# Ledger of designs, part 10: designed miniproteins, single chains

Each design is a single chain, and the fold is of that chain. pLDDT is the mean over its residues in the fold that is shown.

## One batch from the design tools (miniprotein)

Design m314
Fold by ESMFold2-Fast:
Structure m314 (fold): chain A 96 residues (1-96)
Amino acid sequence: GLEKVLELKEKYLEELRKELEELKEEAEKEPLSVPEAIGRVLRIIGDALDYEREIEKEAKKAGLSEEEIEEILEEFREEANKIVKEALEVLFSHVK
């Protein structure tokens, strides 16, 4: 039901936060080159898009209404956008 889809959303947000933390840890040890940093940010963006598609797919399978699906996806996009913004801030603060 709804609970399982919300758990999936939170799981994917935690995976994105983990990727961000790994990027921050790497950048703190040694400044990344611009191509390396861009590649890492693009990976986070790609994962966020893939996770959004899987959340929508599972929500549709669970029989959620269009309104419930849109609300869940909007909440996911807001949090994922914050993670992407922080990844971009790492790019500008910790690269050569």
Scores: mean pLDDT 85

Design m315
Fold by ESMFold2-Fast:
Order: structure tokens, then C-alpha cells, then sequence
Structure m315 (fold): chain A 68 residues (1-68)
């Protein structure tokens, strides 16, 4: 159903999100988790790379935590 390229990009998004959760897991509250997921999804939709999706998710998590 998905092309191999699209499937690879979906896996890249999952890996990017997992990297943020592994790095910041103990610091993440529900707001930061939601922000990370949204930022990764937005970057994925914009055609960004795995690295860019990870950076977007990490930034969103840290910005959310810093606002508390």
C-alpha cells in the first residue's frame, strides 16, 4: 500500500520520536510528550529528514518544559 520510500519515512518519524523519549524520558510530562509528537508529525508532513524531525521534536519538548 505504501511505497518503500514512504514506509522508510514513516519509520524515520517513529525513530526520531523514540530518540527524544529515550533522551528526555524522565523529564517529560504529558504536555511535553504531546508537543514532541506534534512537532515530529508536523516535520514529517513538511517532508523533513529523520534528523530534522528529531531536532523539531526535541526542541518542542524542551520549549514546553522551559515554559513551566
Amino acid sequence: ELTPEQEARNLAAIRAMNKVFEELGDELDLDAIAATSRAVADAWQAGKSEEEMYEAGRKAALDTLAAK
Scores: mean pLDDT 80

Design m316
Fold by ESMFold2-Fast:
Structure m316 (fold): chain A 62 residues (1-62)
Amino acid sequence: EDWDVDGDGTFGPEDIGALGVRLGLLPKDATPEQVEEFYRRVTSGDPADPDGPAALEARARA
């Protein structure tokens, strides 16, 4: 994969994509479109969603 930092210093779709792959939620060869859709779900999803950002951060820290 060849993901560029968007330069604004925030976690973007590429950062979420890398985390999703590491957590097994995205395939290693996920397309930019798949990463962006996943990012949208994670950041705009229901706060109670078990796949939401809080759940992903908990899994990453565990």
Scores: mean pLDDT 62

Design m317
Fold by ESMFold2-Fast:
Structure m317 (fold): chain A 60 residues (1-60)
Amino acid sequence: GDEIAQKSQKAFDELYSEYFDKLVDDYIKNKGLSIGAARTVALNEVRKMATEKVEKEEKE
């Protein structure tokens, strides 16, 4: 079925919802990035986390 695709999207959405805002805030305050730059970096970080999480779960 579409469990793999659904799991990938769910992992991304979950991490995006939970970590994206926190990462944006951290990058702004900790690294001094603008909100636009922090958002881009945070999005990439969430993407990486979601990919690693799904890949680990799908790997035997």
Scores: mean pLDDT 76

Design m318
Fold by ESMFold2-Fast:
Structure m318 (fold): chain A 61 residues (1-61)
Amino acid sequence: SQQQQWEERGKQVAEDLAKAGIPIDEELIERMAKAVAATYGEEYGQAFYDGMRKAYEELKA
């Protein structure tokens, strides 16, 4: 589904940022997800947020 694609994009972005040594925090995740929601709609912004958040929690572990 399109929601699954946006969740995967969120994961990928978080992984790419971490690999580049760019710090990830909750504020960055929320800001990026809000930009997706504004452009593509709230459902896709939420899916993107969920993907970034999952990757972020895995990177912290």
Scores: mean pLDDT 84

Design m319
Fold by ESMFold2-Fast:
Structure m319 (fold): chain A 72 residues (1-72)
Amino acid sequence: MPEEVREKAARLAAHEAVERGLPDSWLPALVLKALSELAADPNLPLPEPTGSAREEALFERALEVIEELENA
């Protein structure tokens, strides 16, 4: 998977988790949703980050989830 797609999927998943108040356990489902959306529209614009420490932590965790999916 291209790095740009991985980063976009991770940003989409982290942002949705923060906006919806979802726990980290939802990240795999949100990552799969984001990857599906990016497959339909590779130029999907990213939402503006909230700048929260929580969103950045979830972004890093979402990247780990994507790496696990690629190595499965």
Scores: mean pLDDT 79

Design m320
Fold by ESMFold2-Fast:
Structure m320 (fold): chain A 95 residues (1-95)
Amino acid sequence: SKELVLALTLYTISKGAFYVMKRMYEKHKDKLSEEQQKEVEELLEEAEELVKKMDEKLKELLETEDPETLKELKKLVDELNEVIVRIEKILLESL
């Protein structure tokens, strides 16, 4: 139960951070070079695929409470956070 609560918290925070980064890009993309825009768009596509996988793993975890599924979800959260940090770095260099 404690591990599930922690997984839900991490999932929610990381997914929220992704949507914030996506909105920041959409608001400020005209300030980025064409090359920077392409790089961020590729990273956003990667992040969207990770979010989809996270949604599927969360659904599986809620049904099974399998510790292996929990580990896979945590790994996807970590991968999403790395992509978010890369997007943030490009945005901060351009703003």
Scores: mean pLDDT 87

Design m321
Fold by ESMFold2-Fast:
Structure m321 (fold): chain A 60 residues (1-60)
Amino acid sequence: ASLEELHAALAANGVTNVKIEQVGDSWRVTQTGEEELVEFPDGTAITLREGSEVLYPAFK
């Protein structure tokens, strides 16, 4: 998926305060707001604390 498609999918789940960067074949998703549950389009869900990051699709 493109960066824009991932942003749109996360926004549809109410997740708007994240920064997304491409890192090789993965997306680095960084929480820039308050702690929240981030649900990805593939059904992966993770709680991201303020300032924390996750690599997607590392949880596939």
Scores: mean pLDDT 72

Design m322
Fold by ESMFold2-Fast:
Structure m322 (fold): chain A 66 residues (1-66)
Amino acid sequence: MNEIWARYAIEQGERYAREKAGEEAARKARELSLKVAEENRDAPPIEIMKKIAEVAKEVVEEALRK
């Protein structure tokens, strides 16, 4: 993915998950964010960025529950 905005959003979500819940959460957040971006390629950028942010939040919540 060459779009600067998409790379930035995925990197920010990965960093957030790493800082809050550690390396495994960061890895999962990156993996799921890449999948969400690919599955929603035809959506507007703002919609994709919102989905990426929500994925990072959900990964952190799930990791902290365990």
Scores: mean pLDDT 78

Design m323
Fold by ESMFold2-Fast:
Structure m323 (fold): chain A 67 residues (1-67)
Amino acid sequence: SREEDLARAERNIKEQMLSRGATEEQAEEAIALIRAGDYEGALELMLSVGFSEAEALAIIAEMQRLL
């Protein structure tokens, strides 16, 4: 279901961000920004924790497809 796919995507984002040294708060903020449609804010946050632009945009696009 969409809800199950979204929960998996959110869990994967959180795990990826934590693996790069982000805090749990930063991971939850990135997810909240994507859910709110603030893709620029989400991109800036992901770049600040060490994602490449291509990686961050791919993650944002995946969640955007599910929202």
Scores: mean pLDDT 84

Design m324
Fold by ESMFold2-Fast:
Structure m324 (fold): chain A 99 residues (1-99)
Amino acid sequence: MSVLLRSGSRVLTGLSNNINNSINSGDINLMIQNLDSGSRGLRSMSRRTGSQGLQDLSDQVDSYRNNSRSDPNNYQNYGQQGVDVLRQGSDLLRRLSDS
């Protein structure tokens, strides 16, 4: 499990960087795609670990993705919140891998 959790942590970090780049370039569709990937990744890792924390973070990313679609004028705010949540997920996966 620890190798899988560390790999998941790196994937979430990469997705957070991709989201930050898409916010800076104004590419809302790319931002939404990376938020979707992050949510699905967190949900997959939650199922494998039984972690409620990872499930809660997945649900938060889903909310920011949905808000980005329904309220695109505030996409930068939702994207930045999504980056913060994915980084929290990355940190949680690293902590779980060390336990």
Scores: mean pLDDT 87

Design m325
Fold by ESMFold2-Fast:
Structure m325 (fold): chain A 93 residues (1-93)
Amino acid sequence: SEALRRLDELSERMLRETLDLETVLRYIEQISRELQRLYPHFSEEVARAMAIIHLHHLAKVRGAKLTEEAREYLNSQLPKAIDIVHEHSESLL
């Protein structure tokens, strides 16, 4: 799908640059929009939470380079993002 291709392109672009806070916030919005195209049943809150988890995983597993401010922001948002996705999953069961 077009959205899957765009998500892959976003991930490759993120791996080629140093991600400051402004750039991270912009990518969260872009990934969230592509996730909502793939999964129209996701709320904006759920899609944004999944984008945060994806970016954190990209940094930890793929070695995306973050500024200290961007890293601290993602780390601070991660517990809330996990809770949102978990709560959404439980509401579907």
Scores: mean pLDDT 83

Design m326
Fold by ESMFold2-Fast:
Structure m326 (fold): chain A 62 residues (1-62)
Amino acid sequence: MLSKEELLKEAIKLALTDDPSKVDELIELLEKIDEPEALPLVDKALLLNPENERVKELRERL
C-alpha cells in the first residue's frame, strides 16, 4: 500500500498534467489522502472541473 506521502506525490504529478480527463484519478487519490495538506490539490481539481460535486464535498471536509 502507498503511504499518504506517496499518494500526495502521485496526486501532485496528476495535477501537473493539467488534464481534465485525469480529474477522476486525482479525486480518488485525494479521497485516500483525506488530509489538510491535500487542500491545494483539491483546489486544482476544482479549477480543472468546477462542477464536480465530489471535489466540493472533499474541500468542505478538509
Scores: mean pLDDT 77

Design m327
Fold by ESMFold2-Fast:
Structure m327 (fold): chain A 74 residues (1-74)
Amino acid sequence: SSMMEKLIEETVKKIEEALKANPNASLEEKERIALQILLETVDKAEAEKLLSPEELKEFMERVGKKAKELLDKA
């Protein structure tokens, strides 16, 4: 859905910005930062019923893959 695509882009951008703000963080700390942002977005999406359960699963998978790519560049 258009909403899921927008939410994926927004969440990935927040992760990228947070990682850039913490350049001296360890890989484990960067992973925790990325996970925290993902979980905060999931909580908001559930609270506002923005995504179905199926869309939420896809959202988490796709953001997780993009976050891993960002971490691999760090």
Scores: mean pLDDT 84

Design m328
Fold by ESMFold2-Fast:
Structure m328 (fold): chain A 86 residues (1-86)
Amino acid sequence: SVKELVLKYLENLRDTIRLLAPELSEEVDRIFEEAKQKLENGEDPKKVVEEAADRLIELFTEKGLYNLAFIVRAAKADILKKIDEM
């Protein structure tokens, strides 16, 4: 399902970010958990992806972690494309 695809993608992204920026793990986990709750509540998976990705991009940009912000932008584009192809 689209929900399962999005959840798996968010989990993979979370794990990657936790490895690269463990000092931000609490903020990242909060964003992930909120996205998971929205998916469980039946919100549009595409909207959930866009909101979660944009929050992560803002977080990393504010911290000067531009490489991580770029990775999140690329992941956002990839997952949204996969959703549109389903």
Scores: mean pLDDT 83

Design m329
Fold by ESMFold2-Fast:
Structure m329 (fold): chain A 70 residues (1-70)
Amino acid sequence: SKETEELLKKLEELGTQLVDAWLNNKPKEELQKILEEAKKVAEKIIELDPSLKPLMEEWIEKMEKLIEES
């Protein structure tokens, strides 16, 4: 659906923001705020399309690992 596509685009933008913040050595608290927003978007995506749950869970896990290594 259009709503799911818009949320997926927002998730991609948040992922870019998180990686950019990490590369620029931003505080862990700033990275965590971006991740929290991304988790909310991922939850909405799963509600609209449950088939995307494994993809959303994998994406969040990768981002959480990135922050823990920072």
Scores: mean pLDDT 86

Design m330
Fold by ESMFold2-Fast:
Structure m330 (fold): chain A 65 residues (1-65)
Amino acid sequence: SKVTSQAALDILIVALEILGGRLLRKTPDEVEVEVEKESPEIRNVLRGIEEAAKKAGIKAVFRLR
């Protein structure tokens, strides 16, 4: 469901922040996250964010610094 996908998205954003990523913006229609360096762990979390956002009907934007 959309609610379950939004909850999964929120959990994955917390996981990204633990790995050193940052949430730049979150609106009802879009989430934007930033990472300094891509690692396999970060790539897996970003993939999860993309999938959860897609299921929730939210646009996901990823930035590499």
Scores: mean pLDDT 82

Design m331
Fold by ESMFold2-Fast:
Structure m331 (fold): chain A 56 residues (1-56)
Amino acid sequence: MEEEREKAMKELEETLIKLGAGRDFAESVRQSMIDNGYTPEEVREWKKEMEEIYKK
């Protein structure tokens, strides 16, 4: 769904910023995922992996 794609990207960016990565890094990750054809599911999986690394 279109909403899931937008939501996944937004949640990823917010999570990275919240973890202290900074906005520039969050934008770089988003652009890289777009360039490499990441699906919303893959974006959500990567977000969960990042959260698990930092929060367990």
Scores: mean pLDDT 73

Design m332
Fold by ESMFold2-Fast:
Structure m332 (fold): chain A 58 residues (1-58)
Amino acid sequence: MSAMERLLQAIGDALRAIGELFELELRGQLTPEQRQQLQQQIQQALATMRQAEKEISR
């Protein structure tokens, strides 16, 4: 995949995880394990975005 495609996918992944975290929290259904997993997914997506951005700059 191109760096641009990876960047866009990572942005989508981060937004999805953030949305899911908020949705579950508002419903009172967020478990400590889910919260940790979603936070890790957000952090990983942000790291992927930064990496892809550097690759795009060549």
Scores: mean pLDDT 80

Design m333
Fold by ESMFold2-Fast:
Formats: C-alpha cells, structure tokens, sequence
Structure m333 (fold): chain A 66 residues (1-66)
C-alpha cells in the first residue's frame, strides 16, 4: 500500500519527534518504502522548509538518499 502525501507528512513528523535515533531511522525506512517518490519528495521539502534543527535536517536528508 502506498501512503498519501498527508500520511507521509504525519509519519515524517512522527519520526522527527522520536528521541531514539535507531527507532526514528526505522520509521523513516518504512515511510520511504511505502511512499511514492513524488509524495516523499514533496513532504520532505515542506518539513525541511519549516525546521532549523540540524538533527532533524540530517535525519530527513538521510530519507532522501534511501
């Protein structure tokens, strides 16, 4: 099942709110595998434009390379 844009955004927000980096990465891998490329790119760009936290930026950039 492919995730909608809103589901991708919700899952990415969940990942960045997860304090355990191993758990956060696992959530990101699940989102990437279940997302259409266009929806993933759109959601990542929207969240990246709204954050200045370097940890969040690093985590989301990892999703782009998956």
Amino acid sequence: MKLTLDQVKTALVRAVQTPDPTRARAILQGVVSQSEKENLTQALNQILSQTSDPTVIQLLNQAKSM
Scores: mean pLDDT 77

Design m334
Fold by ESMFold2-Fast:
Structure m334 (fold): chain A 98 residues (1-98)
Amino acid sequence: LEKIRELLLQRKFDEAEKLVKEGLKKDPNNADYYAVLALIYGLRGEFSKAEEYAKKALEIDPNYALPYFVLSFIYRLLGEFEKADEYLKKGVALYKKA
């Protein structure tokens, strides 16, 4: 995760995606990897894929804050402000409990 985080900060999205996909081959039900894929696709503007992966992460771990922040970001960019605010509130509540 630390190396993936460093790659994301450097905007090396292709390298980050490759490492995440290699991780998923070893652990196909890891919520962290799906949440990171959602973030990568969201930052690339591929909002449909970002939403799909964020929802997969939440199916595995519904108490994970990161996918809610990704969904909030996507819906805000799409102009769906009520949905964006709902997801932001859920993410903040979970983050404060962690």
Scores: mean pLDDT 81

Design m335
Fold by ESMFold2-Fast:
Structure m335 (fold): chain A 90 residues (1-90)
Amino acid sequence: SEIDKLWKEALELWKKGGNEFQDLLEKNAPAEEIIKKLEEMLKEVEEILKKIIETAEKNNDKESVEKAKHTLEVIKSLVDKAKEYLKKKA
């Protein structure tokens, strides 16, 4: 389905960004550079999750809407916590 394709795209973007984030951490990159990568990852994944929500709403698929909204909330929380940690370390 379209929703399944969008979920795969979101997962691939999150995995790619996560690998790049880990590489920056291992190289002891400046906190500002790592934060920028986290914000880039969030923006890209959020755009796909919003497309999932729109598609699911059009199809009256309430379960997929709630799943995508919950996933977005979790991802935002993780990014915010990582940013706070990095700012305190800098």
Scores: mean pLDDT 86

Design m336
Fold by ESMFold2-Fast:
Structure m336 (fold): chain A 61 residues (1-61)
Amino acid sequence: SAADEIEAVAKEAYAALEAGDNERAKALFMSLGFSEEEAEAALDPEQADRLLLRRYLEATF
């Protein structure tokens, strides 16, 4: 499902952030449909959680 795809990519993006690979994390967030600006904001884990929650809700409806 779209939600499962979002979860899988989000986990990979968080792993990239933990590794300090901000460019990879940004590219992974953009692959979920986030803009470059939103992906840049998602480098902050708190902002990433908020954006991913919004994307899950969009995928459900």
Scores: mean pLDDT 78

Design m337
Fold by ESMFold2-Fast:
Structure m337 (fold): chain A 101 residues (1-101)
Amino acid sequence: GENVETILATLVTAARAKGKGPELVELLRKLLEALEKGPEEAARVLRELGVELGILEPEEAERVAELVREMKPEEQEILKEQLENILSPTAYGEAGFAAPA
């Protein structure tokens, strides 16, 4: 949904502008963990860690935190999937490997 795209675009754009690549990865990992606990915890991570890591200004952090708090369960699940995709180093192939034929 629009909220998911706005949150991700804001985080990526801010991190890119400030050269905060490793810090963005840390923030996204903590955000994914927080989303499993609910949108209030995810909003807290954005407000506190996003500012601490120097990715977000306090006013930007409040805006994305509010968007996260207003997310429907379906949007929360989409955000989780997008975060997992961004954080995944490789996403091809099925689980399990056969011996060479």
Scores: mean pLDDT 78

Design m338
Fold by ESMFold2-Fast:
Structure m338 (fold): chain A 68 residues (1-68)
Amino acid sequence: MSMDERVEQRIAEVKRRMDAAKTPEEMLAIAQEAMGAALRDPSLSPAQQFRFATEVQAYLEERLKKAE
């Protein structure tokens, strides 16, 4: 499995956990922890870290925007 496939799998797992969250606060906590972990992961390239953070952040913003 390539590192790109690993990044996609980790993003999918984070999105699944965010979808399972009962409150916006819980979803935010899941997203922030996942993004922080990815940005501190030395096995990921800067581009992969950026992709992970951007994808999770965009998903979080879409979820929060729909929670009116």
Scores: mean pLDDT 78

Design m339
Fold by ESMFold2-Fast:
Structure m339 (fold): chain A 68 residues (1-68)
Amino acid sequence: REAAVERAVEIISKHTDLSEEEIRAAVEAVIAVGSPVVIELFLKFTFPELSEEEKAEVRALLEEAVAA
């Protein structure tokens, strides 16, 4: 779980001036909800600067973290 969260934070941090702590808090909040719809909305609207490949990787990491 922690490895998946840290990898998601690393990918997102390349595209935003938010601190790693702020990104981690947002990622943890999305995981706590555990909803596929919330994951999709998070990727689409919160960090729209991610590439389609980066969005796919972050989606997989968030789904893995929810399952753990």
Scores: mean pLDDT 75

Design m340
Fold by ESMFold2-Fast:
Structure m340 (fold): chain A 80 residues (1-80)
Amino acid sequence: GSAIAQKKLEEMEKLLEKMEELRKKLGGDIDADIDVGMAALILAMFKWLYKKGKVDDELAEEYLEKVKEILKKLEEKLEK
């Protein structure tokens, strides 16, 4: 299996945990709830593809970047 895909999966799980903490700080922000839900869906799709052996290094990086973009959006909301 792809060791890089495993590492990217672990990184995405850690980013989602950070997003959940940011969501708590942004409590009552519907956009933040939607963004965290989207990140969770992206991670769920990646886990499914990974189990099916459909994840190469390029796809793993693409999914990680999508999750990082959502995290950045949430962090920017706290910098108001």
Scores: mean pLDDT 82

Design m341
Fold by ESMFold2-Fast:
Structure m341 (fold): chain A 82 residues (1-82)
Amino acid sequence: ALVSGLSSSNANVRLKAAFALMDVLQKEYSEETLELLKKALKDKSKGVRLSVANGLFYIKTYVPQVPKKVLAEALEVLKKEG
């Protein structure tokens, strides 16, 4: 399950799970999927945080349902870590 992937001790597995969730969000918007991606924005790995933040900012043009508050959280990650 993608939820289990986000809880993996391996940052590479968590990153792959986050990208899969981003693909799911692009195909079908869901608050549950968005909430999992919000958790990934606070991941312990800088690589995971940056990749999710960049991805959310990139897909905003294709998924207008993503709340501005979530995009602001992603922008904060990009400014501090990028």
Scores: mean pLDDT 77

Design m342
Fold by ESMFold2-Fast:
Parts: structure tokens; sequence; C-alpha cells
Structure m342 (fold): chain A 55 residues (1-55)
């Protein structure tokens, strides 16, 4: 499943202000830890998925 795209689309619809912050955070992580970027993105999206479910 395209879980990342689904989560970003959901936030874009409900909280467009944080979508830009999410993208900026991903770019920052990519610059700081390029080798682990994928892992960190996946972990971040998993946290956001749980945040949505718990809200």
Amino acid sequence: MAKEEALIAYFQEHRPDIVDALKLSVETIRKMVPESTDEIIEATLAVMDRYLAEE
C-alpha cells in the first residue's frame, strides 16, 4: 500500500499547514542522515499514522 502518499494526502486535506513542515523535516533529515533517510521517513509516518488513529 502507498501508505506514505495516503498519510500525506490526509494531512494535506485536514491540516495543510503541517504538510509543508513535514516536507521540510524530510529534507532536513535527508541532509543530516542521507543513508537512513528512508528508515526515518517510515518511522515518522508510522508515528503520524498512530497519532491520527489516537486522535
Scores: mean pLDDT 65

Design m343
Fold by ESMFold2-Fast:
Parts: C-alpha cells; structure tokens; sequence
Structure m343 (fold): chain A 70 residues (1-70)
C-alpha cells in the first residue's frame, strides 16, 4: 500500500523534473509510521506539484503515474 503511494508521487515529481523533492518525499514516506501519514505526505507533495506546474505538465505527470501502476 505505502509502496504504491511512493511510486505514484515519485513518478509525478520526476516527470516534472523535481528529482530532489522526489527523493525527499520518498524518504518521508519510508519513515511514515502508518498509511495515513504516508497518504498525507503524498497529498501535500501532489498539491505542491500541481500548484507549481502548468496544467498540461501536471496532466502528463498524472498519466505517467497511472501507467506506472498498470
């Protein structure tokens, strides 16, 4: 479960060229006490990525994450 959250968020961040943030978020999720904490970390990172990218860039990043889970 946590692995899927990590895979999704790191794929989004890397697709947007945010490698340093992807590494940081990956470490935060690995250190999360439970799924709820990992989910909060994931949601906050995705929200920040959305706010700091264009709609087209973010949509492409989401598609990459969906393909990574398939």
Amino acid sequence: MKENLKKVVTTILRALGREDEAKRVEEEIDNAKDYDEALQITVRAVKRAMDESTDAQFDAAITAAENALA
Scores: mean pLDDT 82

Design m344
Fold by ESMFold2-Fast:
Structure m344 (fold): chain A 77 residues (1-77)
Amino acid sequence: KVEEIEKATKELYDKIKELREKPFSLDVQIEMLKLRIEVLNKEIELEDDPDSVAALTEEIQRLNKALEELQKKKEEL
């Protein structure tokens, strides 16, 4: 299970790299943010230290707030 999570995380990082080569757009930024949140959720599954889990959870909350702002901008279009 741990090995499968590590493999899935690597695949997510590869997708983020591909998106970085695309032109600047709200859709690309939203997709990158979603992938980053998925990566952090996978890291939480592998993390046994409660303090590290709390720090990762705070980062996910910050990214979710940024995602909501970008989605709001997309709705205005």
Scores: mean pLDDT 77

Design m345
Fold by ESMFold2-Fast:
Structure m345 (fold): chain A 66 residues (1-66)
Amino acid sequence: KVVELLDEAIKAIDNKDYEKFSEIYRKLLEQLTPEERQFLLDEIIKGKGTFEGVKKALENLKKRVE
């Protein structure tokens, strides 16, 4: 489920495993609705594309889908 992929993506960032993050992120985008993808993209842009910003964007999306 989307929540499980979000948790795995956040964990990959925390572990600095960016290769695993990229793989999980691709799978996550395949599972998201167009609206959820747009929300995530907007949050990432707002965070200036930093890994901390990406993690916060994923956490915000998780709160929205929970």
Scores: mean pLDDT 83

Design m346
Fold by ESMFold2-Fast:
Structure m346 (fold): chain A 92 residues (1-92)
Amino acid sequence: PLKEASPELWRRLAELLRKTAEALRAKDLEEVEKQLEEIAKLANEASAAGELEGEAAASLALMSANIAVKYKDYEEGAELLEKQAERLEELA
């Protein structure tokens, strides 16, 4: 069995997703890119720690964020990120 991600990691990822959603609603693309880089960094750290289940969840969150930016529907993108944050908060 793989080691599960810590509650602190899930909370941090959820916070970054919420901040990214807020940046999307504000149409602050510079802040969106900054938050996406932080999410990727945490996902890589979880993977390095042997938390592959955490990596899968973080990858899904990152893919959702990338889709939101690509489609330029800032409100829909923000809602998707907020739903992912809620899911991660349930895991914490």
Scores: mean pLDDT 69

Design m347
Fold by ESMFold2-Fast:
Order: sequence, then C-alpha cells, then structure tokens
Structure m347 (fold): chain A 77 residues (1-77)
Amino acid sequence: SAEEAFRRAREEAARAYAEGVRALGRAAGLSEEEIEALVERAREEVEATAAELLATHSPEEAARLLEAAAEAIRAAM
C-alpha cells in the first residue's frame, strides 16, 4: 500500500541519515554521547520533513522523495 511504502521510505531515510551522522561524527572525533545527540536530532528532522512531504505530496510521491534522499545520503558517505 501507499501508506506502507511511505512508512518504509521514512524508516530507510532515518536509518541512512543516522548512519551518515555516526560515520561523519566518528571521523570528526566527536564523542559517542555527542554523536547520539546528533542522531536524535537527525531523526526528528527526518520525521518533520516526512510529515511536510506528506502534507504537500501524495504518499507515493513522498515515498519516492524519501527513497531518493536515503540513496543520496548513502552515496555521499
């Protein structure tokens, strides 16, 4: 379903962003506490962005945009 596709895309975007933040934070020499605080903030930002996309796009379009964002984040790592 479109709702399930959106949920999966949101989860994947959050996962990709968290992985990126952890990798960059470790490379920058941040503490694990500082990294996890950034991960929590990143998760909140993904949830806010996903909600905004769903308000302005169809669930299918929102899912595609979140999937593209996750791919772009992973490619940048």
Scores: mean pLDDT 84

Design m348
Fold by ESMFold2-Fast:
Structure m348 (fold): chain A 75 residues (1-75)
Amino acid sequence: MEEAREYLEKAKEHLKLGQEAIAKGDLKTAKEHFNKAVEYANRAYLLAMEEGDVELAKEALDLAVEASKNKLKVD
């Protein structure tokens, strides 16, 4: 139960760091952070589904989509 929330928080932090890297013109670092955000958000989604936490699963899925969209912008 705690693990799903921990991965969601890590995904949020990496999404933020990726956006900050874009603002600095560091596209390589931005891409690495967006990749991590997608990985952690997917992990949070799977764990939330195992726990039956539908709201957390929805939040994790939305975050994975957002991170994936940001990744496409830096490819």
Scores: mean pLDDT 84

Design m349
Fold by ESMFold2-Fast:
Structure m349 (fold): chain A 120 residues (1-120)
Amino acid sequence: SELEKEEKEIKEARIQQLNDLALEILEKTDPERAKEAKALNATLPDLAAQVMANIAFLAGLSVEEARRMAELMIEKRYEEITEIIIEHGNEVALRLARALMRILGEEKEAERLEEAIEKR
């Protein structure tokens, strides 16, 4: 339906905005890591997976770990993603991951990320 198409387009636009923000922060804080992130993003078919990889880079994870996080996102293994980001992520990574989970409608995972932010 037209409504379903519009909802999908809005969701994709929100994910793209979040991806742009994550890359902008990464370019400002670590330009070399931003180059690695862009190279990995070019290999990823899914926009949410690209955002997840960029959040992983912001959390200080390796390119191999960022690739794994992207793969978990494609497989919709949101609980595992949330556990990793809570364990290893800084406040920026936690806030961006919470925003991504909210866009995806993963309310339980967004709540867990919110609780982790509040405890820091």
Scores: mean pLDDT 88

Design m350
Fold by ESMFold2-Fast:
Structure m350 (fold): chain A 56 residues (1-56)
Amino acid sequence: MSPEEIVAMIKKELEELEEITDSKVASLAVAGALLAPPEDQMRVMAEIEKYAKEIK
């Protein structure tokens, strides 16, 4: 799965949450990063965390 697909999938999960808490964001960011290639893990995590801040 591409990093772009992982980020898109996790963004949808964040949008479906009733409440966006820091713990839920951290869990989804880590889960997304673990699905990504090692070289993209930090980028995927950062993009998910940034998006969560934008939708709060």
Scores: mean pLDDT 79

